# Designed miniproteins, single chains: the designs that were tried, part 63

Each design is a single chain, and the fold is of that chain. pLDDT is the mean over its residues in the fold that is shown.

## One batch from the design tools (miniprotein)

Design m2170
Fold by ESMFold2-Fast:
Structure m2170 (fold): chain A 89 residues (1-89)
Amino acid sequence: SMESEELIKRMEELAERAREHLEKAREALKEGDYEKARKHILEAEIDLGMMRIIRGLAKLLGLEEAAEYGERLIEELDKEIEELKKKLE
């Protein structure tokens, strides 16, 4: 449906933005800039949070295709975020 397509696009846009932030966090870590790395990780977490809201909306609307796709993207990003956060400990 058009509604599923729109929600999938929004989640993909957020996922791409989150991955851009995570790449910037990785670069900052290589430079020893832990403050900059934490900032970019936080921005990726905000994007992930917005994806969770959209996924929840898809589920409430019965848009199973969008909800399932979103869950996969969220799981991938959450794993990447957790792996980077461990490098700051």
Scores: mean pLDDT 89

Design m2171
Fold by ESMFold2-Fast:
Structure m2171 (fold): chain A 82 residues (1-82)
Amino acid sequence: MEISEKVKEVMKLVQEALKAIDAGDYERAKELIERALEMVKDVPEAQSLFEKALEALDAGNRDLAKAYLTQALSVVILKERE
């Protein structure tokens, strides 16, 4: 399977989720995060960070949700390089 294509798709989903949060569209952000979460089952650390981002959005903490999303993306990118 093409790991690079999967990682690129996760990067797109995270970037669009960050844009949705900035636009105040938290329902769309959650949908995009859930799609990314399904794609990172092989990366438990990223999966945990996406789950924490969803919890932060449910709590109304936009800045914390964005922080967890950027951390999750960094983990996914680092796994592709290693």
Scores: mean pLDDT 81

Design m2172
Fold by ESMFold2-Fast:
Structure m2172 (fold): chain A 94 residues (1-94)
Amino acid sequence: MEAEKAKREAEKKIEEMRKKTEEAIKQLKEGGEKFSVELTKKAGERAIGSVREMGKAYADELPLMKEKFLKAAEEMSKKIEEATKKEIEKLKKK
């Protein structure tokens, strides 16, 4: 019973993390014209930190699903890092 409830809650929390990740990536793309390379890098690092912190907080709330939250946070962090590098490359090329 608790395990099934935990899985449902974990899926909702992971979906929230995904939406926040997509918002962060969108802001990085839209901010690219206004941001310097340094600001873009810091924004990306901040977003990665936030996602990893969310994953750890959710893992603490729901230890039964800890591995799932940590894996999701790592995947999302990697997506943000790749998006950040892509925007930095665009800025360096200009």
Scores: mean pLDDT 79

Design m2173
Fold by ESMFold2-Fast:
Structure m2173 (fold): chain A 113 residues (1-113)
Amino acid sequence: NKRVEDLRRRAREALREAERKAEELAKLMQDSGRDDDAARVLLLVGETAGSAWRDPEEGARKAREARERIEEIGKDVAKFDPKRAEEILKLQKELGRKLDELARLLEELAREL
């Protein structure tokens, strides 16, 4: 099914972009001395990745939950480190957009399966 393959390709690309943004955000959090928050951001995106191909519907739920938790973590770290706040909030917002895109693609993929 060409539609399923196209959706898998787009979801895989959205996930790769989310992983890249998560690594950039985690690095800023580490620079702020917030290593546990950095590890949590990476774990949330990793758990989404682990579910995405086994159960796209669960993957979509995890992507949305990851977005909400990462937004809270990003805001807390930004308050803790005003010097890096703007860059942290920007990367958190970009990561959130990619997680939302991934969730939509996985929801559409689940409907085609």
Scores: mean pLDDT 89

Design m2174
Fold by ESMFold2-Fast:
Structure m2174 (fold): chain A 104 residues (1-104)
Amino acid sequence: STVELLLNQLNTLQSKVLDLLNNPSPLMTSLDITKLKTILQHLKSITSSLKTSSDIFSDEDLTTIHNELDKLDTALNNGDIDAAFNISLDIDIFVALKLIKHTV
């Protein structure tokens, strides 16, 4: 399911960001940022696909997710890994709450 793909990519992003937080380097490599930005582009693509493949998320919900992914992109461009982690958690919580509301 497209929702399972979204959750899997969010978990992958969170794991990579957490690894960077736990192993801080004075110079984060451009490769690490490139990997995170690749996952981010996949998340944006999956979110766009949810508009046609899922009834769980409204247009407003998808706009909220896209806005949070744009904030995440800004944090990664600034090398702010702490902000990137917190934004990824906010997205995960938002998605989880929508899933709970749909299943209850």
Scores: mean pLDDT 77

Design m2175
Fold by ESMFold2-Fast:
Structure m2175 (fold): chain A 87 residues (1-87)
Amino acid sequence: RETVLEVARNLLRVAAEFYEWQIKKLKDEIDKLQAERDAKVARGEITPEELAATDKKIEDLKNKISQYETELAQARADAEAIERELA
């Protein structure tokens, strides 16, 4: 059963790396959307509908980051718990 715990710990570490990568990608996408939105606002080239749609998209991406941050924290906690069992 100890071998199963080692496999589980390694899978949780891989999952944590995946969540970190997804969070980074989503943050980069938010930064790009915010920069594009702010540039259009400064130029007066954005409609209220387009602004609302962009803000909603940014909020949806922030919600996805929050979900991945929760998954990442859980994966890290579970990996630490297994590490303590193996020690």
Scores: mean pLDDT 84

Design m2176
Fold by ESMFold2-Fast:
Structure m2176 (fold): chain A 71 residues (1-71)
Amino acid sequence: SRSELVARLVGAVLRVLGIGIDLGKSDLAAQAGLAVLRGDHERALELARSMGDERAVEATERAIEYAEKIA
């Protein structure tokens, strides 16, 4: 259902934020999450890559997948 996809999207964005906190890059992580929610997928990936951790990129890609399925 759409509500299940929204829950998965929220979970993926929270994972990006958690990785950002671990890296001391919470501002970049917040910007990446907001970019996903705004549909700025290219910008979201650029921000995730700038965090310097593959986990952030993977979590952002997953968030984008759920956002696209909701749209």
Scores: mean pLDDT 87

Design m2177
Fold by ESMFold2-Fast:
Structure m2177 (fold): chain A 76 residues (1-76)
Amino acid sequence: MDESIEEAYEGTKERLRRGDPEAAGTAKRLINYYIAKKDYERANEIYQLLEDGIARLEAAGRTDDAAAARRLYRTA
């Protein structure tokens, strides 16, 4: 496997779990990469972590961070 992609996958998952809104752009690029490779399990895992992260940011009143994550996801 490409070690660089595996590092990006694990690093992005960790950033999404800790609520890093800047990870949303990298998450979209990885989702698109895995869809192109027909790796739907990895694509779906990143997507779920992103959705859960945004929901937690909104629930915590961090609406600006949630909006930033959505913008980065949309524009990536």
Scores: mean pLDDT 82

Design m2178
Fold by ESMFold2-Fast:
Structure m2178 (fold): chain A 78 residues (1-78)
Amino acid sequence: SNHLQRLLENLEKQDSLPKDVQLTLLQALKDNPQLTPSKIKEILESKGVQINEQKAKELLIFYRNLLALDPNLIDRLS
């Protein structure tokens, strides 16, 4: 059901990164599509966000897919 899928998306968004951190990651991925999970961790740590390697991989895939769907996403979120 679409309702259950939206609830899961909203739960993930509640545990998701602040908007400014999301914009920083999206910009970094736009500037360098070959970013590694280790570099994602470094960027997040510079913003005071601590994550493990697995979470960094998941965020990399997630934001890379978002940019592929909407190349203007950064402008839209700014």
Scores: mean pLDDT 72

Design m2179
Fold by ESMFold2-Fast:
Structure m2179 (fold): chain A 76 residues (1-76)
Amino acid sequence: MEELEESFKRAQELGLKIKEELEKKGLKVTTTTGIVDGKAVALVLTEDGKAILILAKGEEVEIKEMSAEEGLEILR
């Protein structure tokens, strides 16, 4: 019933917030967004080869820490 667009915006906004918090700690960070299996996804990549994956569907948000390689594989 909730539009995928709202979930996508939520994942993107949370990803950007995490990026800003990590950059304040001196880390270089990039973000990318996508849609995987009908869920909105944001991926936060750190220069040290780590990733934070944000999955959003309606009000449900899941955050997982993984390697940059694993995170990029999920979006490809």
Scores: mean pLDDT 78

Design m2180
Fold by ESMFold2-Fast:
Structure m2180 (fold): chain A 83 residues (1-83)
Amino acid sequence: MKLSKITGTVESATNSKVKKGTKVTLTVNEATGQVVAEFEDGSSAYGEKLDETTVKVLSAAGKLGIKKGAILKIKVEKREEID
């Protein structure tokens, strides 16, 4: 299984309380496009990779008010392959 770990900050987020500059870590399953987003406050989101820097949220938990259908645009700081 090919997994990518992407560390960065949120550049924009729709349908959520997420502010620009919020730190985020994405774990991407490159075979399926499925993404888990984890925020420094313990909030999380699950979704699909639309492109290299964009995620569509399918479900979320935590205090950031992220709703289904939210679009997260990420400013990528670091990308790693993990197995």
Scores: mean pLDDT 82

Design m2181
Fold by ESMFold2-Fast:
Formats: structure tokens, C-alpha cells, sequence
Structure m2181 (fold): chain A 80 residues (1-80)
């Protein structure tokens, strides 16, 4: 699936810019899925995760910290 492909790209990101690119695309796709499924809890998880992700990028956090937020948000999304 496109979600699985983007998740793999996030896991393999070597730069903050790659993490931002693939992470943003993944967050957008997860948000679209939550809306399509009318899952308000999943949408809130994605919105909160994306906000934290952008805050980390702005704060010059490491690529590993950025990846961690994406992966933790995806895990929470799947549980919602």
C-alpha cells in the first residue's frame, strides 16, 4: 500500500529533509484515511503527531527524533 511504502521511506530517511518530505506525505495520507473512515480519534492522533513533528523540525531535532514521532503516531493511529 502507499502507506506501507511511505512508512518504509520514513524508516530509511537519512536526512531531516527526507524525514520531513516522507513524514509529511505519510501524515497527509493518514489524515485522508481517518476522514474517509469517519474516525475522529484517528484524525486527532494524526493532527497532534504532525504538529509535534513540525515543532521538532523547527527546533532542529535529529532525523532519529523526527522518525520516532512519525512511527509512534502511526502506532497510535493503528490502535484508534
Amino acid sequence: SEIDELLEKVKNAKTREEALKYGTALFQLLAAKAVAEKNEEALQIVEEGYKRFLELYKANASVEEMKKVVLETYERFQAA
Scores: mean pLDDT 90

Design m2182
Fold by ESMFold2-Fast:
Structure m2182 (fold): chain A 56 residues (1-56)
Amino acid sequence: LSPEQREAIRRLLLEHAVATGSNVLSREQVRAIAERAGVSEAAATREARAMGVEVV
């Protein structure tokens, strides 16, 4: 991942947490974030976990 893609993922994760009040993501939510950031679902999942977000 480029630094720009990683920053985009982190920002989308933060926006989701603020909007939902949760640090838990479904696979569908991770997929949506991956599509918006232009990265693979696997890359988005790894970044979410690195930020302490759980993927179910």
Scores: mean pLDDT 80

Design m2183
Fold by ESMFold2-Fast:
Structure m2183 (fold): chain A 110 residues (1-110)
Amino acid sequence: MMGELIAGFMLGLAGVSEAELREWGLSEAAIEIARLAREGRLEEARERFIEEYVREARRHEAENGLPARAEEELRAEAQETFDDLLAAARDPARHPELAAGARAILAANA
């Protein structure tokens, strides 16, 4: 689910370990996004998020017999979703769980 990619990014920023995420049953894609976020590699986290978002959308379309959406439409939707996540994460009132380390990563990539 797309929510798993979102959870991976936010839990990665929060400093949750790959071992814990794997024990919680997150996908390897979500775990990789979490690692990139934890390491402050937000540009790479964004690209991986977009790639996996498109992959998940294509799987959903195939499983439900839906017509394929244009790739540029799916990529634009993924980019908007990631930008909304970054904006939300930067607001300490919305994400008080994010510690000083996460705040430093977000500031360095603003």
Scores: mean pLDDT 81

Design m2184
Fold by ESMFold2-Fast:
Structure m2184 (fold): chain A 85 residues (1-85)
Amino acid sequence: ASKQEVIDAIRKVASTFPESIQASVERVIELVEKKYKDASIEEFAKELAARVSFAIRVEGAINKIPDDEVQRYIDRVNEVILELL
């Protein structure tokens, strides 16, 4: 898979999340694209998964979303990334 396919898959999943989480995920995608533009697909996907998961946890805490719901969002993101590798 390409880096763009990984981004598109995450964006598709994130479009089902609360708007505040969607906005945070999009900011992380932009930062990872800039910082890891020359990285391998495996390193890009790994860094994107870690940083998106962290952003979801932070926004979940700020918006008082239940921990089990936050974990489901993180699991869905990691599942689609793994399917593309």
Scores: mean pLDDT 86

Design m2185
Fold by ESMFold2-Fast:
Structure m2185 (fold): chain A 60 residues (1-60)
Amino acid sequence: KIYKVTLTVTNKKTGQTETLTFEASTPGELRRALSYARGWGQRAKEEEGAEVEITVEEID
């Protein structure tokens, strides 16, 4: 089983959207990917006032 974690960051000041994707093939990798995505998203909210969305999709 493969998981796709997508982090979408929208900068409210510039209106630009950045998308980062992480692939995980094990539950351990999925947990690490989610931890990194949440950390990065929280930093973007605090430093830039960005809007952040995290989605998880199971592929294959």
Scores: mean pLDDT 78

Design m2186
Fold by ESMFold2-Fast:
Structure m2186 (fold): chain A 85 residues (1-85)
Amino acid sequence: AYTPEQAAKELDTLKVGDKFELVDVTPENAFPLMEKATELQIGVDAVSGDIHLENVLMSLAIAEILERVRGKVEKIEVTVTYVPK
């Protein structure tokens, strides 16, 4: 499991099929991760509770989950579906 700050440092190493959990996600700590994910154009499937998003940009998935929860998100399960080379 990664905090958003930890995940931001590992994004360059991600491969299609990689699975990990984001924990303790807030709008404030997610912003640098979302910026880097946008730069790298990483696509994911994301699950948080009853929220299931498939084959979307990682930054968009995180933004949508934060918008629906309207607060701190304890866990997002991420599967990497796209990484440009």
Scores: mean pLDDT 85

Design m2187
Fold by ESMFold2-Fast:
Structure m2187 (fold): chain A 94 residues (1-94)
Amino acid sequence: SAAMDTAQQGIALIQQGQLVSGAQMVLDGVIGLINDGNIDDAIAMMRNAIDALRAQGAPAQAIALFEQGVALIEAGNIDAGIALMRQGIAIIAA
C-alpha cells in the first residue's frame, strides 16, 4: 500500500541519518495505515522506526515519547499517541 511504502521509506531515511524527515515520513505512513484499518502494521512500522532512531542516536526523550505514543495507539487512544509522536519529532528537530 502507499501508506506502507511511505512508512518503509521513512525508516530507510532514518537508517541513512535523516532523522527528522524520516520520522515525519514514518508518521505520515503510520497515520495512513491506521486510516486503512491496518493498526497492527502501523504499530510494527513504529517499532521498527523507534529501533532505527535509537541506533542513530536520537535523543532519549524523543525515544520515550515515541514509545509512549505506540502504547497509547495499542490502547486505542490514537489521537493522543500521534500527538506524542509529533512531540518526539519536534525534540529531534530542535
Scores: mean pLDDT 91

Design m2188
Fold by ESMFold2-Fast:
Structure m2188 (fold): chain A 94 residues (1-94)
Amino acid sequence: KAEELIKRARDYRNKAFDALSSGDYETAAEYAIQAAKAAKEGRLLVGDNETAKRLEALADAIKAAKTASEKGFQAEQTVLETQGAIGVLNDRLA
């Protein structure tokens, strides 16, 4: 289950990054939210409630964004934080 969450988070993070690169900030925001949710579930499985709360807050910030530029910025921040969370989760499961 944890390995599946890591794979899901990584897949959505990559899709968010591709959307950011193409200037599709709305699609990037949607994928970044999915990546953060998968990483949050993975972090909760290893008892990291603080990182899980931070990932939820980042997803909520994307949902609260009003402009394409704000969505792009929040998606980028969420992608970077999710990448870090995936890395730590991989290390803890190895």
Scores: mean pLDDT 79

Design m2189
Fold by ESMFold2-Fast:
Structure m2189 (fold): chain A 80 residues (1-80)
Amino acid sequence: MPPLVPPRDEAEARRLIAEAERLLAEGRFDDALSLYDGVLRWARAQRWEALLEEILALMRSSDDPDLQALAAQHEAELAA
C-alpha cells in the first residue's frame, strides 16, 4: 500500500475527506478509514483545529461503527 501523502493545506484535506466518503460509498472501508486517520493526524500536526472538529463531527454522525470508533480514538488523544 503506498504511503498516504499529507495534505498541503485545508482545502486539500477537505478534498481527501470527500475522497474518503466516496470510498465508503463504494464499500472500500479499509481505504476510507486509512484516509480519515491520515487526514486527522495531519490536521492535528498543523493545528487546523476547526477542520479537525468538522471531520470528527462528520465521523460521529456516520452509521459506520469503525468510523465512530476512529473518531472516539482521536478525541481521546486530543483530551489527553
Scores: mean pLDDT 78

Design m2190
Fold by ESMFold2-Fast:
Structure m2190 (fold): chain A 73 residues (1-73)
Amino acid sequence: SEMEEVAERIDEVLAELRELTAAIEDPERRAAAEAAIDELEAQRKEAIEKKDLELLEDTLAAAEAALRRLRAA
């Protein structure tokens, strides 16, 4: 299903975000990044529970934007 494909892509992006976040030397910046990832995971869970494809797609867009910002820093 489209929801399963989007959810799987979110999981891939979040895994990469967690890997890059673990490499952050500043503990305060790392904790902030981890909290942001936890928010994205919570939104993904809510989207699945509500069967809200639009919220799930918004979550993917937010996760990909976070990944781009972290790679640019």
Scores: mean pLDDT 88

Design m2191
Fold by ESMFold2-Fast:
Structure m2191 (fold): chain A 74 residues (1-74)
Amino acid sequence: SVRDESNAALALFVQIAQEVVDEMRAQGIYDPEEILKRLEERVEEVLPTLSPVGQAVVRNALRWLRAEVERDKA
């Protein structure tokens, strides 16, 4: 179902984001822009394996995070 696909895609996105944040923090990197760039790279690798619904969910989550990063810079 669309809900199951959306939930699975969001769970995958959260998992990738957590892994990226943990890896970057382990390297002493806390810059939100650099972390977001690494997250975008990781997400791009998995997008082709997702359904159109899953791709839309992940793209929306990335747009939201980008907006948050830009807000925090202001």
Scores: mean pLDDT 84

Design m2192
Fold by ESMFold2-Fast:
Structure m2192 (fold): chain A 77 residues (1-77)
Amino acid sequence: KEEEIKKLEKKIKENQEIIDGLNYIGTSNEELPQEFIEKYWPLVNKGGSVLGGVETLKEAEEELKENKKRLEELKKE
């Protein structure tokens, strides 16, 4: 029970970091830090498509929503 909660909290954090990173890349008008480019660029340019980042963002947002719902259910029991 507690181990499942910790695993879900870790996944939620990871999904949030992906969402935040991809949104930062999409909204920044400044030259992006090299670390952000190297970390998130493969997600933005998935399979050589600039639309791959939109798909990855949607998947991360859906997974975050599902993991948050599961975490709430576990905390109520």
Scores: mean pLDDT 67

Design m2193
Fold by ESMFold2-Fast:
Structure m2193 (fold): chain A 64 residues (1-64)
Amino acid sequence: SAALAEAEQHITDRLIAGDGATAERLSRWGAAALAEVGYEGAAAAPEQHGQVLRRILERVAAEL
């Protein structure tokens, strides 16, 4: 969606600018998304990759 694309661009810009607070938030949201999806790493089905990414971007859009 447009909102998720905007969220991705927003976090990219802040990380390029060296925003450590954004990096910390992304780390926490990423850990939560992995746990919620039950992510299995390299053995994960492709839909799990998409679910993890979507949850992170939705959280970014809601919080930043």
Scores: mean pLDDT 71

Design m2194
Fold by ESMFold2-Fast:
Structure m2194 (fold): chain A 91 residues (1-91)
Amino acid sequence: MESPLKGDLSEEDLELLIAWLEQAIAALPEGSRRRAEALDNLGALYFRMGKYEEAAEYYRRALEEARAAGASDEYLQQLEKNIEAAEKKAK
C-alpha cells in the first residue's frame, strides 16, 4: 500500500486541483467523452487521497457519461474495474 511518489502533491494542492476539475466538468456538455475523462480523473485523485467512497462515486459518474458518449467497451470495462477497486478499498 505504500508509494513514496504518491505524496508529491500536498492535500491543499489536491483540493485545489479537485475544485478546478469540478468547475471544468460543470462547463462541459453532458454525455461528452471529455466530461467522462474529467470525472475519471476526479475519481483517480480521490483514490490517491484514500477517499475511496468518493472515488467510486466519480468513477460511476464517469461510466454513465462515457456510456452516453458511445465510448468503447474496453473503456467502459476499465471504469467498471476502477469502481470495483475503489469499493473494495472503501470497505
Scores: mean pLDDT 79

Design m2195
Fold by ESMFold2-Fast:
Structure m2195 (fold): chain A 86 residues (1-86)
Amino acid sequence: LEEKAELLYEALKALAEGDYEKAVEYVMKALGLSRELARRFVLGGPVDPALLAHLEAQKDLILEMIKLLEEKYREEYEKLEEELEK
């Protein structure tokens, strides 16, 4: 769980830096998605039923990872969020 939260943080950091390939790899490791599903998630492509089902099945886990990110990396997460909004 903690390692997965760190991987999600690295994915967001890579996304903010414009490194979509690294962001995809981190999302794959954090959420257990295939490369194809992770690419759709990162690049905002069409969301298919398989991706939705996977995300819904892991909704509680994803929320727990986000909470852990907010608690452990709050300041860095806030800075990264500001960078993404530019």
Scores: mean pLDDT 65

Design m2196
Fold by ESMFold2-Fast:
Structure m2196 (fold): chain A 100 residues (1-100)
Amino acid sequence: MSEMQEILLRNAERLEELAEFAEKAGDETTAAILREMAERLRKLAEDENTTKEEAIETLEEILDTLEELAEYHEKTNPELAEKLREQAEEVKKDLEKLKK
């Protein structure tokens, strides 16, 4: 497995875990968004023609979505907001690795 494929799959797994947390908290909408993002990352990881540029673009879109969701949940579900911010920081680290 390439480093890029490993990063994409690892991010998909984290998003799936976060979706389960959101679902258990009663937030089906956030869970659905997180699952859609995870599925998109899995498809990119499975496609051997996926470019580094496509991976970076997709992770940057995911980062933006995670930050927006965290802001949305700050007052209504602070625990979910914190987990969303933690995942956003992990995405930032993985983006830095891919941009090298």
Scores: mean pLDDT 87

Design m2197
Fold by ESMFold2-Fast:
Structure m2197 (fold): chain A 107 residues (1-107)
Amino acid sequence: SKVKAKYEAFVTFLASGFASTVEEIDAAQLLSLAYLKLAGEKEVLINGEWKPLDEVIDEVISRVQNPSEELKKAIEALRDGNYEEAVKLLKPIIEKSIEKAKEYYNL
């Protein structure tokens, strides 16, 4: 459901604060944005301003440095508009950080 996708985007955003590597931060940001696309969102609120979601996804991808083969495949799925596949590829990269966020925030 769209409500579940929004919830997963929020939890994943919080999980970025528990990331132990740059790759986990990048994966958490991209996973949150992929969930917002699955929720049918067209815009995302960044620093108090509504920005087109596709432009924010492209900007985050442009900042990724030296991605693993797993993260590269997730980025390819995002570029192809295959957000369901991107979620499947990104989730394992940050699964431990998602668990920590859920425990810390009692989600």
Scores: mean pLDDT 88

Design m2198
Fold by ESMFold2-Fast:
Structure m2198 (fold): chain A 67 residues (1-67)
Amino acid sequence: PDVEAARRAAEAAARGDTAAAAEGSSKILGQPVGSGAGAAVGWDGARTGDYELAARAAAQAGKNGSG
């Protein structure tokens, strides 16, 4: 289930839908992720094939850089 959410986030980011990518990332990490961070999850997940690691990193970046 969580891996599926990460995969959908990566697919959405690849299609340029950063809002859907952020939503997917937020669901698997249990915290809000900004659109930019959501897109980063998608790109990094597609590159490395490690959607969970990419999603975790994006959540931490989003939590730190909201301003």
Scores: mean pLDDT 56

Design m2199
Fold by ESMFold2-Fast:
Structure m2199 (fold): chain A 61 residues (1-61)
Amino acid sequence: SDEETLASLRGFLERLGAQFGAAAVREATAAILKVEKNPALAARLREIADEIIAREEARRA
């Protein structure tokens, strides 16, 4: 389901951000969005990525 897909992607991006920082999350998100054909799923993924990026940038400031 879309919710299961988003949960898996959130977990992946959270682990990526924790290990490699905000830049890695931005790069991975951009790569996924290049191939994502569902605009609703793409919008939800952007929201998730923005949350993680903001958290990682705040943590490293």
Scores: mean pLDDT 85

Design m2200
Fold by ESMFold2-Fast:
Structure m2200 (fold): chain A 62 residues (1-62)
Amino acid sequence: SALAEKAAEAARASGSGAGAAASAWDAYQNGHVTREGAEKGIEAGRAGDSEGAAEAILEGKT
């Protein structure tokens, strides 16, 4: 769960939607977030919403 929080912070700090989406995907691949959380985070990142991506990571944390 602490690693999911680190991934959320990385998404916020990324300064780009692509970086935020990558943080959500990495968190999912490493088992720190659910698939649903990762999908929402990726969609938020694609929309340029780094804060929404971080929130999705935190909501989906395992």
Scores: mean pLDDT 81

Design m2201
Fold by ESMFold2-Fast:
Structure m2201 (fold): chain A 98 residues (1-98)
Amino acid sequence: MSIMEQIEELNRLALEFNEAVKNNDEEKIREVAERLLQFAKENGLSPDLAKELGELLKNNASIEELKEKVSELLREIQLELVERAGKENIEIPQVTIP
């Protein structure tokens, strides 16, 4: 996946997560968490936070714990992609991370 494709997928995940949180959609929050974990693992992004999210999902953690960890992972991946894009002179689309 190119860096631009990674940014676009992160933006999509962040938007879906924000909507799920607003709607108190627990099933959608878990689905986004699982997709975010897979995205992070496949692209080698934020390995420590990805591992922590994986452990929360494996242990069927509370929705509040998942929301906090997903928000942390989204923010950390965004910072990593901003840094990578800056080195390649790529402008980054902005998204709201809850």
Scores: mean pLDDT 81

Design m2202
Fold by ESMFold2-Fast:
Structure m2202 (fold): chain A 90 residues (1-90)
Amino acid sequence: MKLSDVKDIILSALEKNPSLIVELTLPADTKLDNVENIDESKIQPPALVFIQNGKIVKVFEGIENIRKGLEELLKKDPDLPIDGIYFSNK
């Protein structure tokens, strides 16, 4: 699955539900710029989180930051692979 295939669904869901957190699992060999090790308890919804090897490696909080982050990621890698997508509320 590609991030580009699910971008609009993610944005629509997050805009509709401000308590939603969307989790995307990346393949273990996928490289992202500016990877972070983020404490899940500090994440504020609406949020998009990227998980790799069981760790949160990137987060965008707030709908505008999520939109911009998705656009920048897809501009850099339009074929960015996603292994899974999960929806949770906090």
Scores: mean pLDDT 78

Design m2203
Fold by ESMFold2-Fast:
Structure m2203 (fold): chain A 97 residues (1-97)
Amino acid sequence: EAEELYKKGEELLEEGKLEEAKKYYEEALRIYEKKGDLLGVAEAKVNLGKVYHLQGKDEEALEYYKEALELYEKVLPPDHPKVLLLKEIVKGLEEVL
């Protein structure tokens, strides 16, 4: 159920439907949170950060990316590609904000 909402969000994001994508990611996030799925929560937050960044809302994007990074670091090894990539994104945004 949450995975289906997340995938729909990804499709909408690819189509440039940012507000619709955001709603689907927010719904997926609520379900992942209720289930205690920390990886799902982190992934939904990464995509919410991406939506905010594409909307030019860089401060909100940074907040979502930081929250997602904290969760990734709890559930993934520190050298995991997802952790390393998100660290670079966070660093890049912090350097310009």
Scores: mean pLDDT 86

